# Designed miniproteins, single chains, continued (2), part 22

Each design is a single chain, and the fold is of that chain. pLDDT is the mean over its residues in the fold that is shown.

## One batch from the design tools (miniprotein)

Design m4792
Fold by ESMFold2-Fast:
Structure m4792 (fold): chain A 91 residues (1-91)
Amino acid sequence: EEEQKKLFEEGSELMRKAARLAEEAGDTELAEYIREGLRDSEEAFKKNPKEGLRLGFSYALSARLRARDLGNVETARLAGEAAQKFYEGLE
């Protein structure tokens, strides 16, 4: 549905911002992890929107936890917001 695509695009934009902030903070491995998650979730979404949203949600939650462990508050916040967008697409 159009709503799932919109929420997936909104979540993906938040994850791109999270990756950029992680890289700017010197958290290069976190930025690479987020970018990998973006590629994987985008490929899954092309085949099955719900699978893409599910993977996006999983990567976003993992990124949030990793960012918190690194003290990267802004990346954690953006990843959390992305997770919320992906989750809304699954409802």
Scores: mean pLDDT 88

Design m4793
Fold by ESMFold2-Fast:
Structure m4793 (fold): chain A 58 residues (1-58)
Amino acid sequence: MKTPEEIAEEANKLVMEGKITDEEAERLQKIFDEAVENKDYEKAVTEIERLKKEIESR
């Protein structure tokens, strides 16, 4: 299972590499902020995996 730190690292990597749009980055940030507040990272992991699949399909 991924730790919160690993999830944050993967999210930052996607943003910093410029492989996602500004809108996708904003959406990911909002999901991550909500995940930190609720201590539930399932939605953040799902969004990261969705973005990775979209990048691979481009």
Scores: mean pLDDT 75

Design m4794
Fold by ESMFold2-Fast:
Structure m4794 (fold): chain A 94 residues (1-94)
Amino acid sequence: DKDLARLVARAAELVIEAADALEQGKHKEADILVGVAQLVLAVAKWLARKEGASPLVREAIELLDQAIEALDAGDAEKARELAERALELAREAE
């Protein structure tokens, strides 16, 4: 779980950075950060399927999917709250 939890934590950090960029009107930077977060999260999901994942890591992944949906809807505040919760859960799983 430790390596998987670290990947999920990194995806959460990228989503928080994307939310910050979106609030600052940096739409291109936000789009790039979301793209990188989606790639990291895709790798984390693949590892979770291959090796299994703790309930904390699975919940963090679900929260990050919701955070990315919130960013796509332009809701940076909701995305940040969801991603910060995901980061907390991922760090707890380490």
Scores: mean pLDDT 87

Design m4795
Fold by ESMFold2-Fast:
Structure m4795 (fold): chain A 62 residues (1-62)
Amino acid sequence: DARRRALQRRILDLLIEDPAISVAEIAERLGISRATVRRLLDALAAEMGTRFDYAAGVFAPA
């Protein structure tokens, strides 16, 4: 969906701008829940053939 893709693009832009940004900060900046951020990050990771490491805050090999 277009809205989901727009949110995913904004999350990627935030991570590029500040690699140390937390899930909580992304949720606050985008006005969405942390659960929604995690869902979008997991979907992005799956599309790239990776996983998101929430402890390290980075995309890692699957």
Scores: mean pLDDT 77

Design m4796
Fold by ESMFold2-Fast:
Structure m4796 (fold): chain A 118 residues (1-118)
Amino acid sequence: MKRLTDDELIDHLVETVRAALEALPDPQAAGKAILDALREFYEANKDKLTPEQRAIVEEAIERLQKLLDDGKFTPEEFAEILRETARRLKEVLGDEGLDFFVEMVSRILQAIAGLRAA
């Protein structure tokens, strides 16, 4: 099996999240659950993060909160937040940033799966 490039992996993860969100009947409720999961993930891991990782994740959380507060959360808008977050983590931290992004996306997908099981 051919190993995915970093860009192919990022695209696959982002599209997986976007498609999972589109399958839900209420994207705004999904966005709130994702925000809560992302904040919990950040609080659990922040002592292990570099200042650069913390800044990138905090900005992503703030952008997501703003979309939810404005009632503008969509699967596409969230996909753009994830792509920019992945790009910044990769550019600043290389492979370590990408590994962190994969763990973050796994937590997001778990939150979405919980909503589908309800």
Scores: mean pLDDT 81

Design m4797
Fold by ESMFold2-Fast:
Structure m4797 (fold): chain A 58 residues (1-58)
Amino acid sequence: SFEENLKKAKELYEQRREQFPPKVAERIKETIDKLEKGEVPEGLKEQVAKFIISLLES
């Protein structure tokens, strides 16, 4: 679900943010914040959350 993916993205960000260039970590954080605030369109939010998880796992 979207809520589970958002939770996973937040957890992975906290665990792995230091492994990324500062500018990349900052953009990931901004995207997570937008997802949490409902600022991403409903049709895209699940895909965006999964994309962020994929980035953090790479």
Scores: mean pLDDT 82

Design m4798
Fold by ESMFold2-Fast:
Structure m4798 (fold): chain A 64 residues (1-64)
Amino acid sequence: SELEKKIVLLEASIAVLRAGIYFTEEVISRNKNEELKKKLEEELKEEKDLLEELEEELRRLKEE
C-alpha cells in the first residue's frame, strides 16, 4: 500500500538523518576552525529540528 511505502521511506530517511547528525557532531568535536564550527552547529540544529519533525510524522502515520 502507499501508506506502507511512505512509512518505509520515512524510516529510511530518519536512519540516514540520524547517521548524518552523528557524523556532523564528530566533525564539530574534531574541528579547530571556530567559524566552520559555528556554521556546522547551526546546520546541526536544523538537522535535529528536521529529525524531530520526521519522527512526529512517522508516529502519526503508525497510529492511523
Scores: mean pLDDT 85

Design m4799
Fold by ESMFold2-Fast:
Structure m4799 (fold): chain A 60 residues (1-60)
Amino acid sequence: EFDVEVEGALYIIQGTVAKLAGDDASAAEYYRKAAEVFSRDPNLEKLAQEYRAEADRLAA
């Protein structure tokens, strides 16, 4: 088991690597997963919203 912050950070790293490789679709999927993880903690709701928005932008 990981803390929500650690689990979310791992997805962000994977998303950023995909984005740098030019794979916006995979980056969007990882950022969306990070947002889902962060949404489990009310204190991280803004962070969840930010990564959800970035995922939607990359998937467009």
Scores: mean pLDDT 82

Design m4800
Fold by ESMFold2-Fast:
Structure m4800 (fold): chain A 74 residues (1-74)
Amino acid sequence: AGLEALRAMLDAVADAIADPAVAAEVRALADALVRAVEAGDLAAAEAAARRLQALLDAHRDAALAGLEKALAAL
């Protein structure tokens, strides 16, 4: 449930990013984060989360728009 909600929010953020290469990287990092958490690989999960945070900080307006859209869908 929690990981599914997080994945859905990250997909909404990726959809809000105009650059398809950046959107693809957000989706790939979201997949890596979910898989690492499910596998219990905390080091990989932390690395993916840190990379994702830096990328979202660079695309703040898109990140906010995606989060607002995901929240409205709940």
Scores: mean pLDDT 80

Design m4801
Fold by ESMFold2-Fast:
Structure m4801 (fold): chain A 107 residues (1-107)
Amino acid sequence: MQESLELYREGTELFREGREAFEKGDYEKAIKLFEKAIELFEKSGLESSPRLVAAALLELAKAYFAKGDYEKAIEAGREALRLYEELGDEEGAREARRLIAEAEAAL
């Protein structure tokens, strides 16, 4: 429980830093931060972890898209979509589908 909460807090901070790097146009830094956040959320094993992993995967997909790596954007976006659909998150699923379609059109 305590260990899981620490992993969750670290993941949340890395996710925040990743979004900040993205806003500054540092897509390479954002990608690395989102990947680390995903690892920490998965290791935490909390019931909320799948939703946080889905959100981080969507942001990872956006960062790859912004960098022009459309194939990786599609891969991350599809994984985010799968998780959002499993969670019944229609808004998240919709955003993931939009990003996948935009990336596929850019190939």
Scores: mean pLDDT 89

Design m4802
Fold by ESMFold2-Fast:
Structure m4802 (fold): chain A 68 residues (1-68)
Amino acid sequence: SFEEIKQQILEEAEAIARQLLAQGLSPEQVRAAVRRHVEARMDEAKLSPEQREEVLAAVDALLDELLS
C-alpha cells in the first residue's frame, strides 16, 4: 500500500540522516543526500504527484526536527 511505502521511505530517510550527521556532514549535505535517496525511491515506487508531495512534506518535517 502507499502508507507502507511512505513509512519505509521515512524510516530510510531517518536512518540515512542520522548516519550522515554522525559522520559530521552539514545539514545542507544531509538534506541533499536524503532528497536524492527519497526521489529515487519515489520513482521506483511509481508514486503519483500527490503521493510524492505527501512523502516530501513528511520527509521535510522529519529533517527539520533532526537538523534543528
Scores: mean pLDDT 89

Design m4803
Fold by ESMFold2-Fast:
Structure m4803 (fold): chain A 64 residues (1-64)
Amino acid sequence: MEKELLEKARLALTAGRAAAGYPEREVPEHVVRALAAAMKAVKEGHSPEEAGLIARQAKEEVER
């Protein structure tokens, strides 16, 4: 996984949580990795639907 994509995913999720009113809550690592995997898949030409499936797999692998 590219470090830049992981950092962008973490920043986006952190900003989203702050906007939703939970600035003190840390974003779980599996959520950051799932979004980074989806972003990478879209960048590589996968459809949003395919990117969603790839993100789901990445999330499950981190949780195991």
Scores: mean pLDDT 70

Design m4804
Fold by ESMFold2-Fast:
Structure m4804 (fold): chain A 59 residues (1-59)
Amino acid sequence: LSDEEIAALAKKYGLSPEQVRGAIVLAREVSDEVAVQYITRETGLSREQAEELLAELKK
């Protein structure tokens, strides 16, 4: 992902670019279920929004 794509995802989901970068690391290091749970907890996104973000980060 480029810095421009990270900024676009941050704006779409109401997150900081740092939060999006953290989600990228989680998507690579842990299972999808654990990543979704962590993203939801840290960002306040719904489960559905966290799953959508995770899917976009895996492209």
Scores: mean pLDDT 80

Design m4805
Fold by ESMFold2-Fast:
Structure m4805 (fold): chain A 68 residues (1-68)
Amino acid sequence: AADEAFRKALQEAMKAVNAGDYEKALEILDRAEKELPEHRDAIRAFKANVLLQAGKEEEAAKLIREVG
């Protein structure tokens, strides 16, 4: 189900973030955004948070503007 796939994608992305692998987390979220368009806004919000943690404030701000 789409909700299960969404939860799995967030879980895997969070594992990557906890390991300090922000690039992997963003790759997982990019794939999830393409596969789960109904969860696009939630995935983009999580991507913005990952970008902030990686120190990419400008990229995070741009993504937040696309969601809002």
Scores: mean pLDDT 79

Design m4806
Fold by ESMFold2-Fast:
Structure m4806 (fold): chain A 134 residues (1-134)
Amino acid sequence: DPESEELRRRAEEARELDARLTPEQKEELRERIKELEDEILKYLEEKGLSEDFLENQRKANESVKKQIDEMNPVVFIEGQIDTLELAIERLKETLPSITDPQARKQVEILLEAYEFALRGYRELLERARELAER
């Protein structure tokens, strides 16, 4: 289907970009990914995300830091963009049906953080393209 073909195209571009990057450029991107993930976590903590959601976000942060050193960074960046786009769409669809003010506030915090994260990952993808141009 068209969605599957688009995701496949994005994944192919990411693999091609990773193949064109030097080991030093890949290390730069991995470090920037770790920095972005820490900024996302800090944003969520400062905005008052509930402890249950924060625990999940801390686990995600640790998972990224453990996995990224063994992964091709552009493939990771593209996977994060795809995941965040889907998560943002789902949160936007859910938000109008939330009547509880406290639950609404938590979803609004997550939505703002995911939009911030998506912007950051898109900037990293652009950086990868710049590095690959040589």
Scores: mean pLDDT 88

Design m4807
Fold by ESMFold2-Fast:
Structure m4807 (fold): chain A 97 residues (1-97)
Amino acid sequence: MEEKAIEALKEIVDEAIRRLDQLTAEGGDPFDAGAAVVALAVEYVIATKMAKQGKPVEALRSAAEFLERHADNWTGPIAEVLREAAERLRKAAEEFE
């Protein structure tokens, strides 16, 4: 269960980062997208540590809550990418309960 939760977290974070990179390539602000990527990377590290401490479901929920809250600091496509990642993390947490 731990390994599958970490795998789901990695897939969701990697996809969000790819979408943020695409927004930059399409003329978005690279510093705004970069800040969102840093937030995703930091939360990935924190959530991975929680999962390895025997709290994989709590790690996914915590990551979802963090990204949803962080998305409120953004508007438009960056906020949408972060909220979509949060929803995917929340659904993954429900599957591993």
Scores: mean pLDDT 82

Design m4808
Fold by ESMFold2-Fast:
Structure m4808 (fold): chain A 87 residues (1-87)
Amino acid sequence: GLAKATALPNEALEKGKEEGLKKKLSVEEAEKLFKEGLEKLEKEPGDPEVYYLLGLGLGGLESHSKEKAEEKKKEFEEALIKAQLKE
């Protein structure tokens, strides 16, 4: 079976999004968290904390602009594919 929900990358991403929406981060703060998450994703793609940071950024951005959040989600998907290809 899969690891406990709280340890799964997908669970961490969803939890981060929820928290990001609640915190109503500024655009700058949300972009900074998302960029930090992308940088960490390249180094530690298995770390759920990385996905939590990405979720925080995406959730924060969605609170300001869904279009911008969708654009950043595409960047995340590309980075995830690159990280998976290195395995």
Scores: mean pLDDT 74

Design m4809
Fold by ESMFold2-Fast:
Parts: C-alpha cells; sequence; structure tokens
Structure m4809 (fold): chain A 100 residues (1-100)
C-alpha cells in the first residue's frame, strides 16, 4: 500500500539519522540528528499498519533512546542536557505506544 511505502521511507530516514548520530563525536550534532530521527519515527508510527513496521519503529526508538542516554552522559551544556532528556522521554513514549 502507499501508506506502507510511506512508512518505509520514514523508517529509512530515521535509521540514517540514528546511524549518523551513533558515529558522530560532537554532542550538539548527535542531538540534532536524533531530533530529526524522532520526527521521522513519529511520522512512521502514524502510517505503520503492520506488526513488521511497528517492530522496526520499536527497534529504532530503542536505539535512539540509547544514543540520547549517551549524549546525556557526555553533555555539559544545559541546553543540550535538556534536549537529550526530551529525546529520552519522547523515545520512551514511542516505545510505550508500541508495547501497549
Amino acid sequence: SMEEEEAREYLEKAREYIERAEKETDVKEQVEYLEKAILYLDRALKVARTEELREEILELAERLKEVALEVLRKATDKELILRAIGLILRSIGLILDLEL
């Protein structure tokens, strides 16, 4: 379906940004990549109608949460700390929506 194709495109973009964040050494750039990734995960969740697509969103949300926790451990700037906390909370929200 067109919705399934749309979900796959959003998931590909989310995965790309998560992979960039995982390889990035600059904390601010990591946060910016994760913020882009979570927007695509939210869009994917709205159009994902299959268990397979929902499982992929869950996988990527868990990976995003882990990178955001790593950012929180490294961040010394108040703005980046707050943005990392926001990313962690948003990723937990996505995970709960998928598991409940």
Scores: mean pLDDT 89

Design m4810
Fold by ESMFold2-Fast:
Structure m4810 (fold): chain A 93 residues (1-93)
Amino acid sequence: MSKEELDREVLLALAVMAGSLAIRIARKTDPELAKELEELFSKAVDALRAGNYKEAIETLRKAAEVARQGGYDDIARLFELLAKKVEELEKKL
């Protein structure tokens, strides 16, 4: 396995774990917002798996904006951090 492939798989695993937990927390207080975040996050994960880094970055940034508008600043910061990590991975390739 190349280092680039390993870094992408590790990022995917961490993103799925962290994003899923954040969405689950949001769902306890705002299930409609959580559904929108889940749809955006799933789209971003699918894009990242397909190597569509630009789509993954844009979708994660959109998820951060939706979370921030809903009052979930910490979840928004998580999605912004994930977008930055995807951008760093793209620059390395």
Scores: mean pLDDT 80

Design m4811
Fold by ESMFold2-Fast:
Structure m4811 (fold): chain A 56 residues (1-56)
Amino acid sequence: EEVKKYAKEAGEYALKIPEHRNELIARASKAVADGNLEEAKKIYEETKKLFEDYEK
């Protein structure tokens, strides 16, 4: 399921971002529970961007 794929990848990035980890994981879990693919993709994109900014 695509929602679970995006949420899983978002969660993996979120674990590497201390300040936003709990919020991003909670949002990803809710997107999976709601079956909301659009929200899951948005969380994935936000989390990836935050991870890239954190690594700079």
Scores: mean pLDDT 74

Design m4812
Fold by ESMFold2-Fast:
Structure m4812 (fold): chain A 105 residues (1-105)
Amino acid sequence: MPSLVELLKEIAELLQEARENPEKRAELWERIKELWKKIMELAEVSEKDKEIVLKGLERHIEAIKAGKPLPKASAEEVAAYEKMMTRAFKKALEEDPTFEDKLPQ
């Protein structure tokens, strides 16, 4: 499996590509979702938080595909995302203390 550092770098690159290519947003966010699934496994995110994050991502992607306004994240979804990112970031720093320098600016 790829490392947490490699997965976080790929997500950062895809987020930049989505900003530069709005017409590809739905496709790029599907790829981002698959990378977040891998991160959640490696970061040992709880099954409850994993389900909340994935449902939020799916609603976001469906809104993009339908040309609808992006749904507002609930407080529970925001908390689950922040917890996931905190765990992933902490483990990535344990793998490579310089990983932030490897992320696209």
Scores: mean pLDDT 78

Design m4813
Fold by ESMFold2-Fast:
Formats: sequence, structure tokens, C-alpha cells
Structure m4813 (fold): chain A 93 residues (1-93)
Amino acid sequence: MAAEELEEAIRHLEEAIRAAEAGDVEKAIEHAKEAIRHLTKAADAGADPTLVIQAQFLVLAAQVSLHLGDVETAIEQLRAALELAKEALEKVK
């Protein structure tokens, strides 16, 4: 169900934020990649495509920011993606 994939995406976004805040850039990127995978599955399962696409864009931007060493910008982008994923989850409940 779309809800289960959104819940997994939310979990990975929260873990990516925690890893980034701890300075573990590699772990943050790993969780960000898993969040994209679950967001894609959520869209395929009928989640709001506009919210999912916006969340995916922010997670991809966060991965670029992490690679460039801009951890503060990455955390802001991940938090914005998390809020969009939560909004998408509310719409499927």
C-alpha cells in the first residue's frame, strides 16, 4: 500500500537527518537513497504524484549538498522532504 511505502520513506528521511546532524555523511546519503526508493514505490502505489515528486527533488538536492560538504543546507532540504512525505501520508489515510 502507498501508506506503508510512505512510512518507510519517512523513517529513512528521519534517519538521514540524524546521520547528517551527527556528521555521518555516508550514512546520511545511504538513508537518502533508500528514501528515494520508497518514495518511488509510494508513487507507483497511488501516493500524490506532486507531493512525491517534490519530496524526491529535495532528497536529490540534499544528496548533492552532502557531497559538496554543505551539511546545513542538506538538513534543511531533508526536513522539507520529510514534511512533504508526511503530507502525502495523511492524504492516503
Scores: mean pLDDT 89

Design m4814
Fold by ESMFold2-Fast:
Structure m4814 (fold): chain A 62 residues (1-62)
Amino acid sequence: SIEALEEAIKKNPDNAKLWLGLGRQLLAEGRPAEAAEYFDKALELDPDNAAAKALLAEARAA
């Protein structure tokens, strides 16, 4: 599903939810450093997103 999310992001790069989804999938695959980069991108697009802030903290703690 990472490939599907990457394709969706290419079509809509300003959709913070897609970046958040990609980060969640990377966490599930044991790739927290890459997940943190995508959570940072989601927060750049939506700075008040509480879910993205929580997931970024989780990824950084891993």
Scores: mean pLDDT 82

Design m4815
Fold by ESMFold2-Fast:
Structure m4815 (fold): chain A 60 residues (1-60)
Amino acid sequence: SATELREEAERLRARAREYLEQARRLRAKGDFLGAEIQEGVAALLLGMAAWLERKAERVE
């Protein structure tokens, strides 16, 4: 259902926020490579969330 797709998108966005928080902490301590890896994972999760939201919109 559209509701389930939106709930999954919200879970992915919440997970992405955790990766971005980790990236911020890694940058603060000079681990730029670690930060970029975390940011890359977050970008992937946000892309999946956006795709699920678009899919939910088309089902409704």
Scores: mean pLDDT 89

Design m4816
Fold by ESMFold2-Fast:
Structure m4816 (fold): chain A 66 residues (1-66)
Amino acid sequence: MPVVTATGLDARGATATALTAIGEGGRAKVITGEPTVVIAEMPDEEAARVVAATAEGAGGTVKVEF
């Protein structure tokens, strides 16, 4: 089960990333602070890739763990 961790997102980018994770069948946790961190647990690698691309497109720094 891949885990996507995204940092450096603003509130809109964090929200878009979390909603993408939920839409792809995953679970998302948003930790608000400096930095704001989004952690998404995804059902498969394809879903994790979509979430990672969303976060990177919003200017985030992404790590994917398989």
Scores: mean pLDDT 80

Design m4817
Fold by ESMFold2-Fast:
Structure m4817 (fold): chain A 75 residues (1-75)
Amino acid sequence: KEELIEKAEKIIKEALELLKKAKTREAVAAAIAAALIAIGAIILVELGGSEEEAEAEIRAAEEALRRAKELVEHT
């Protein structure tokens, strides 16, 4: 449980750092999306959702973060 929250917090921190560097509307949206998906994973864990659901949300947040990094690097 705590490991999943820690992973989500790390994704949120990285997403916020990317948001500071984002120059396009698309890059801003991608960074915000990554943070929101990671927050959703924390909510799932705290409300007693399944580990599988929380892990799936963490993976989705990691993918969204990867997309945000790509958009920031190529702007």
Scores: mean pLDDT 81

Design m4818
Fold by ESMFold2-Fast:
Structure m4818 (fold): chain A 76 residues (1-76)
Amino acid sequence: SEKERRQRAASYLVAAGIALAAADFYKEQGNLEEAKRDYEVAIELARKALEVMPDSDRPLAEKILERAEKGLEEVK
């Protein structure tokens, strides 16, 4: 049960990080529509990670969420 939660949280966190990196790349390329979509995906995945993540690991997910939200505001 706890191992399943940790694995699920890790999967969401990795996916959120990939989406954030892709969004940053598209933003640098001037592709604001793709950047916006990937920031929204990163926000959704980081929020899902926070729902299942142990308290000790929350700061990393919160940092990804904060960076993705800032990026989204810059491309909206």
Scores: mean pLDDT 83

Design m4819
Fold by ESMFold2-Fast:
Structure m4819 (fold): chain A 92 residues (1-92)
Amino acid sequence: SKELAEELAEYLESLAKEGAKIEAETKGTTVYVRISGLSISQAIGLALALIGFDLDGLEVKVRIEGTTVYAEIGGLSEEEAKELTERLNKAG
C-alpha cells in the first residue's frame, strides 16, 4: 500500500542518516534499491525488516551480499515508483 511504501522510505532514510548509502532506480513499476555501508548486524536487521514489509503486503524481494542489501519493490504505480526513487536517492 501507499502507507507501507511511505514507512519503508522513512526506515531507509533513517539508515542513510546513520551513514548508509542508498542508490535507487526505477524500471516501469518496480524500484530497485541498493543499500551499502552497513555493518553485518545492520544488513541482517534491514533484511528482516524488508521481509516484514513483504509479509504486511508490500511486494518486496530481498538479497544480501555481505554488508550490502538489495531490495526489489513492486506493486507500485509508475508515478509512485518514480517518487520513491527520487526520495531514496536524495536520502543516500
Scores: mean pLDDT 84

Design m4820
Fold by ESMFold2-Fast:
Structure m4820 (fold): chain A 105 residues (1-105)
Amino acid sequence: MEEEEAEFYRKVAELAGLDITPEEAKAFWDELNAELDAAGVRTDDEIAEFLIKKGKEAGVYEEVKKLVDEWRALRENQRTEEDVLRAYAALFRAWKLIREAEKKK
C-alpha cells in the first residue's frame, strides 16, 4: 500500500473511532465494496438503501440510519478534504455496526 493511501485509511479509521491499522481499514472498505458490487449497488441513494436495509435486518436500524443520514449530508455539502474523510468515516461506522450486529445473532 502506498504512503498516501495508508494515510487516507489511517485518518478515516481515526475519524470513525476504529482501532484498526490502515491495512485493516482498506480490507474493511474492500469488503463493503464487494458487498455493494454483489448487490448491484452503484449510486449514493442505492448505497443508503442497502445499508439501511442491512441495518434493519441486523437489528441496528436507528444507529445505521443516523450514520447514513450523516454520510448523505456530508456528500451533499462536501466542500473540503475533511468532509470527504468524514463521509468515509460515517460509512465505516455504519458497516462496522452491521457486521458486529450480524455476528451477535
Scores: mean pLDDT 80

Design m4821
Fold by ESMFold2-Fast:
Structure m4821 (fold): chain A 60 residues (1-60)
Amino acid sequence: SPELRRVQALIDEYEKFGLDELAEAIRKAVEEARSKGLTPEQIFEAAQKALREVVEKRLA
């Protein structure tokens, strides 16, 4: 699905730029949601939530 492809592209990009916290958080959220059989929309939402949490932490 387009959502899953975009999420995977983001993970790959963050890994390339050494943003380990972001890449790992998103990957973990995606893997967890995918293993539970969630929809692409739910997987994308989980990825966005994980990204937001790491960004909020980095801003502090």
Scores: mean pLDDT 78

Design m4822
Fold by ESMFold2-Fast:
Structure m4822 (fold): chain A 78 residues (1-78)
Amino acid sequence: MKTVVTVRVPLDKADEAIAAIREALGVEPDSVIVTPEGDYATIVLTFDRPLTDEQKAAVRAAVEALGGEVLRIENVPA
């Protein structure tokens, strides 16, 4: 099972958000897709593992601290 995390952050915080999420989870994403949208960026991160509730909370806290929001966290069948 994989996890797909979709977040929206200020465009100037996109790199910081990716770094903060990686640090909070302690794992490397399989893929990172950044889509600029005016003053914001939508970032899609795919992880080759399920995330715990604590890890999901850590991602949300890290993103919110940067003025962003978690749009969704989805489990994808293997």
Scores: mean pLDDT 83

Design m4823
Fold by ESMFold2-Fast:
Structure m4823 (fold): chain A 65 residues (1-65)
Amino acid sequence: DELLERGRELAKEGRLEEAKRAFEEAIRRDPLYAEAYEALAEVLEKMGEHEKALDYRNLAAALRA
């Protein structure tokens, strides 16, 4: 997915807010996209938003179950 790839590259560059928006857009297009929730959680963890990161990790796990 183009948005997932773009978001991962932005996160790698430390552009965490831009990466977050890319993953949020990927989720908007496919609300069942477990990989996008996992990627969003990783970015939120790096941003210090640990509680939100945990919520999205749990959601991704539920989608993969």
Scores: mean pLDDT 85

Design m4824
Fold by ESMFold2-Fast:
Parts: structure tokens; sequence; C-alpha cells
Structure m4824 (fold): chain A 61 residues (1-61)
């Protein structure tokens, strides 16, 4: 679904921010948006993974 593709795009953008030592709050926000879109697509495992990454990024802020 288009929602799943968008979720994967946002997840990759957030991963890139983290990998480059960028703003962890911006990464957390993108991970949270990715999780929302994964849920809308019916991909609960993708959503859970994105939420876990959002929590980890928030802890670095």
Amino acid sequence: SHMKEEAERLLKEADEIVAKGGDPLEAARLYAQSAFLYRQAGDEEGADKAIEKATEASALA
C-alpha cells in the first residue's frame, strides 16, 4: 500500500538522521509518523519497530 511505502521512506529518513548524529527529536518525530502509517497499512510489526526506534531516539535528546 502507499501508506506502507511512505512509512518505510520516513523510517529510512529517521535512520539517516540518527546515523549522522543529527537532531534526535526530529528523528523521533519521523519514527512516530512512520509508526502511524504502518498501523494504517495494517503492518503492526513495522509500527512496533518504528515506535521502539522513536523511544530510543527520544532518550538521546
Scores: mean pLDDT 86

Design m4825
Fold by ESMFold2-Fast:
Structure m4825 (fold): chain A 63 residues (1-63)
Amino acid sequence: SAFRVDVDGLPATSDSEAVKRFQRWMGLPDDGVLDDRAKAAILAWQAAHGLPVDGYIDDAEWR
C-alpha cells in the first residue's frame, strides 16, 4: 500500500488504511485524511530520514 500528498503540483492520492497506519506510527490522529498537518508531517519525516521529499510513501519506507 502507498499514498502521496500534493507536492509540487502533483495530485494527492491515498490508500485510506495505509494513511491510517502511517498516522498511528507517527502519533497523529488516524482519520485517513491527508490534511495540511499530515502533509507537513510526511514531508518533514522524509527530510529527516534522507528520503526524497516527494510526498510519496510506500509501506517499505516507513516500517
Scores: mean pLDDT 65

Design m4826
Fold by ESMFold2-Fast:
Structure m4826 (fold): chain A 61 residues (1-61)
Amino acid sequence: SDAAKRAEAEALIAEGHRLAREGRLEEASQKYREAGDLLLSIDPRNVIGLVARAEAERLLA
């Protein structure tokens, strides 16, 4: 369900934040990308999904 996908994306974002705080930037980027892709698959204009995708790219720049 879309609700289950949103819950999964929230968990992925939380994991991404934890990994980023630990300096594990490549792993954090992967989690943000997965969360963003999941949210954008539900709604391509989802702000949280767009931000997660942008953060994934920013961490690898």
Scores: mean pLDDT 88

Design m4827
Fold by ESMFold2-Fast:
Structure m4827 (fold): chain A 68 residues (1-68)
Amino acid sequence: SMQISEEGITRSLGDMYVGIGNILASQGKYEAAAEAYEKAAKLYREAGDEEAAKEAEEKAKEARKKAE
């Protein structure tokens, strides 16, 4: 298995953006949180992780609703 790969790095960046989104959401910064989750979803999709991408998209939608 390739542990150090473009796919692995891209997944790790997705995880980082989920973490950023969670921190922003905890601060009530829902618009910024949604943007972070949307970035994470795109990165997970690029890495081929459709399940993680879907979860990040769901978090982004929830954050967008709270920003209204």
Scores: mean pLDDT 83

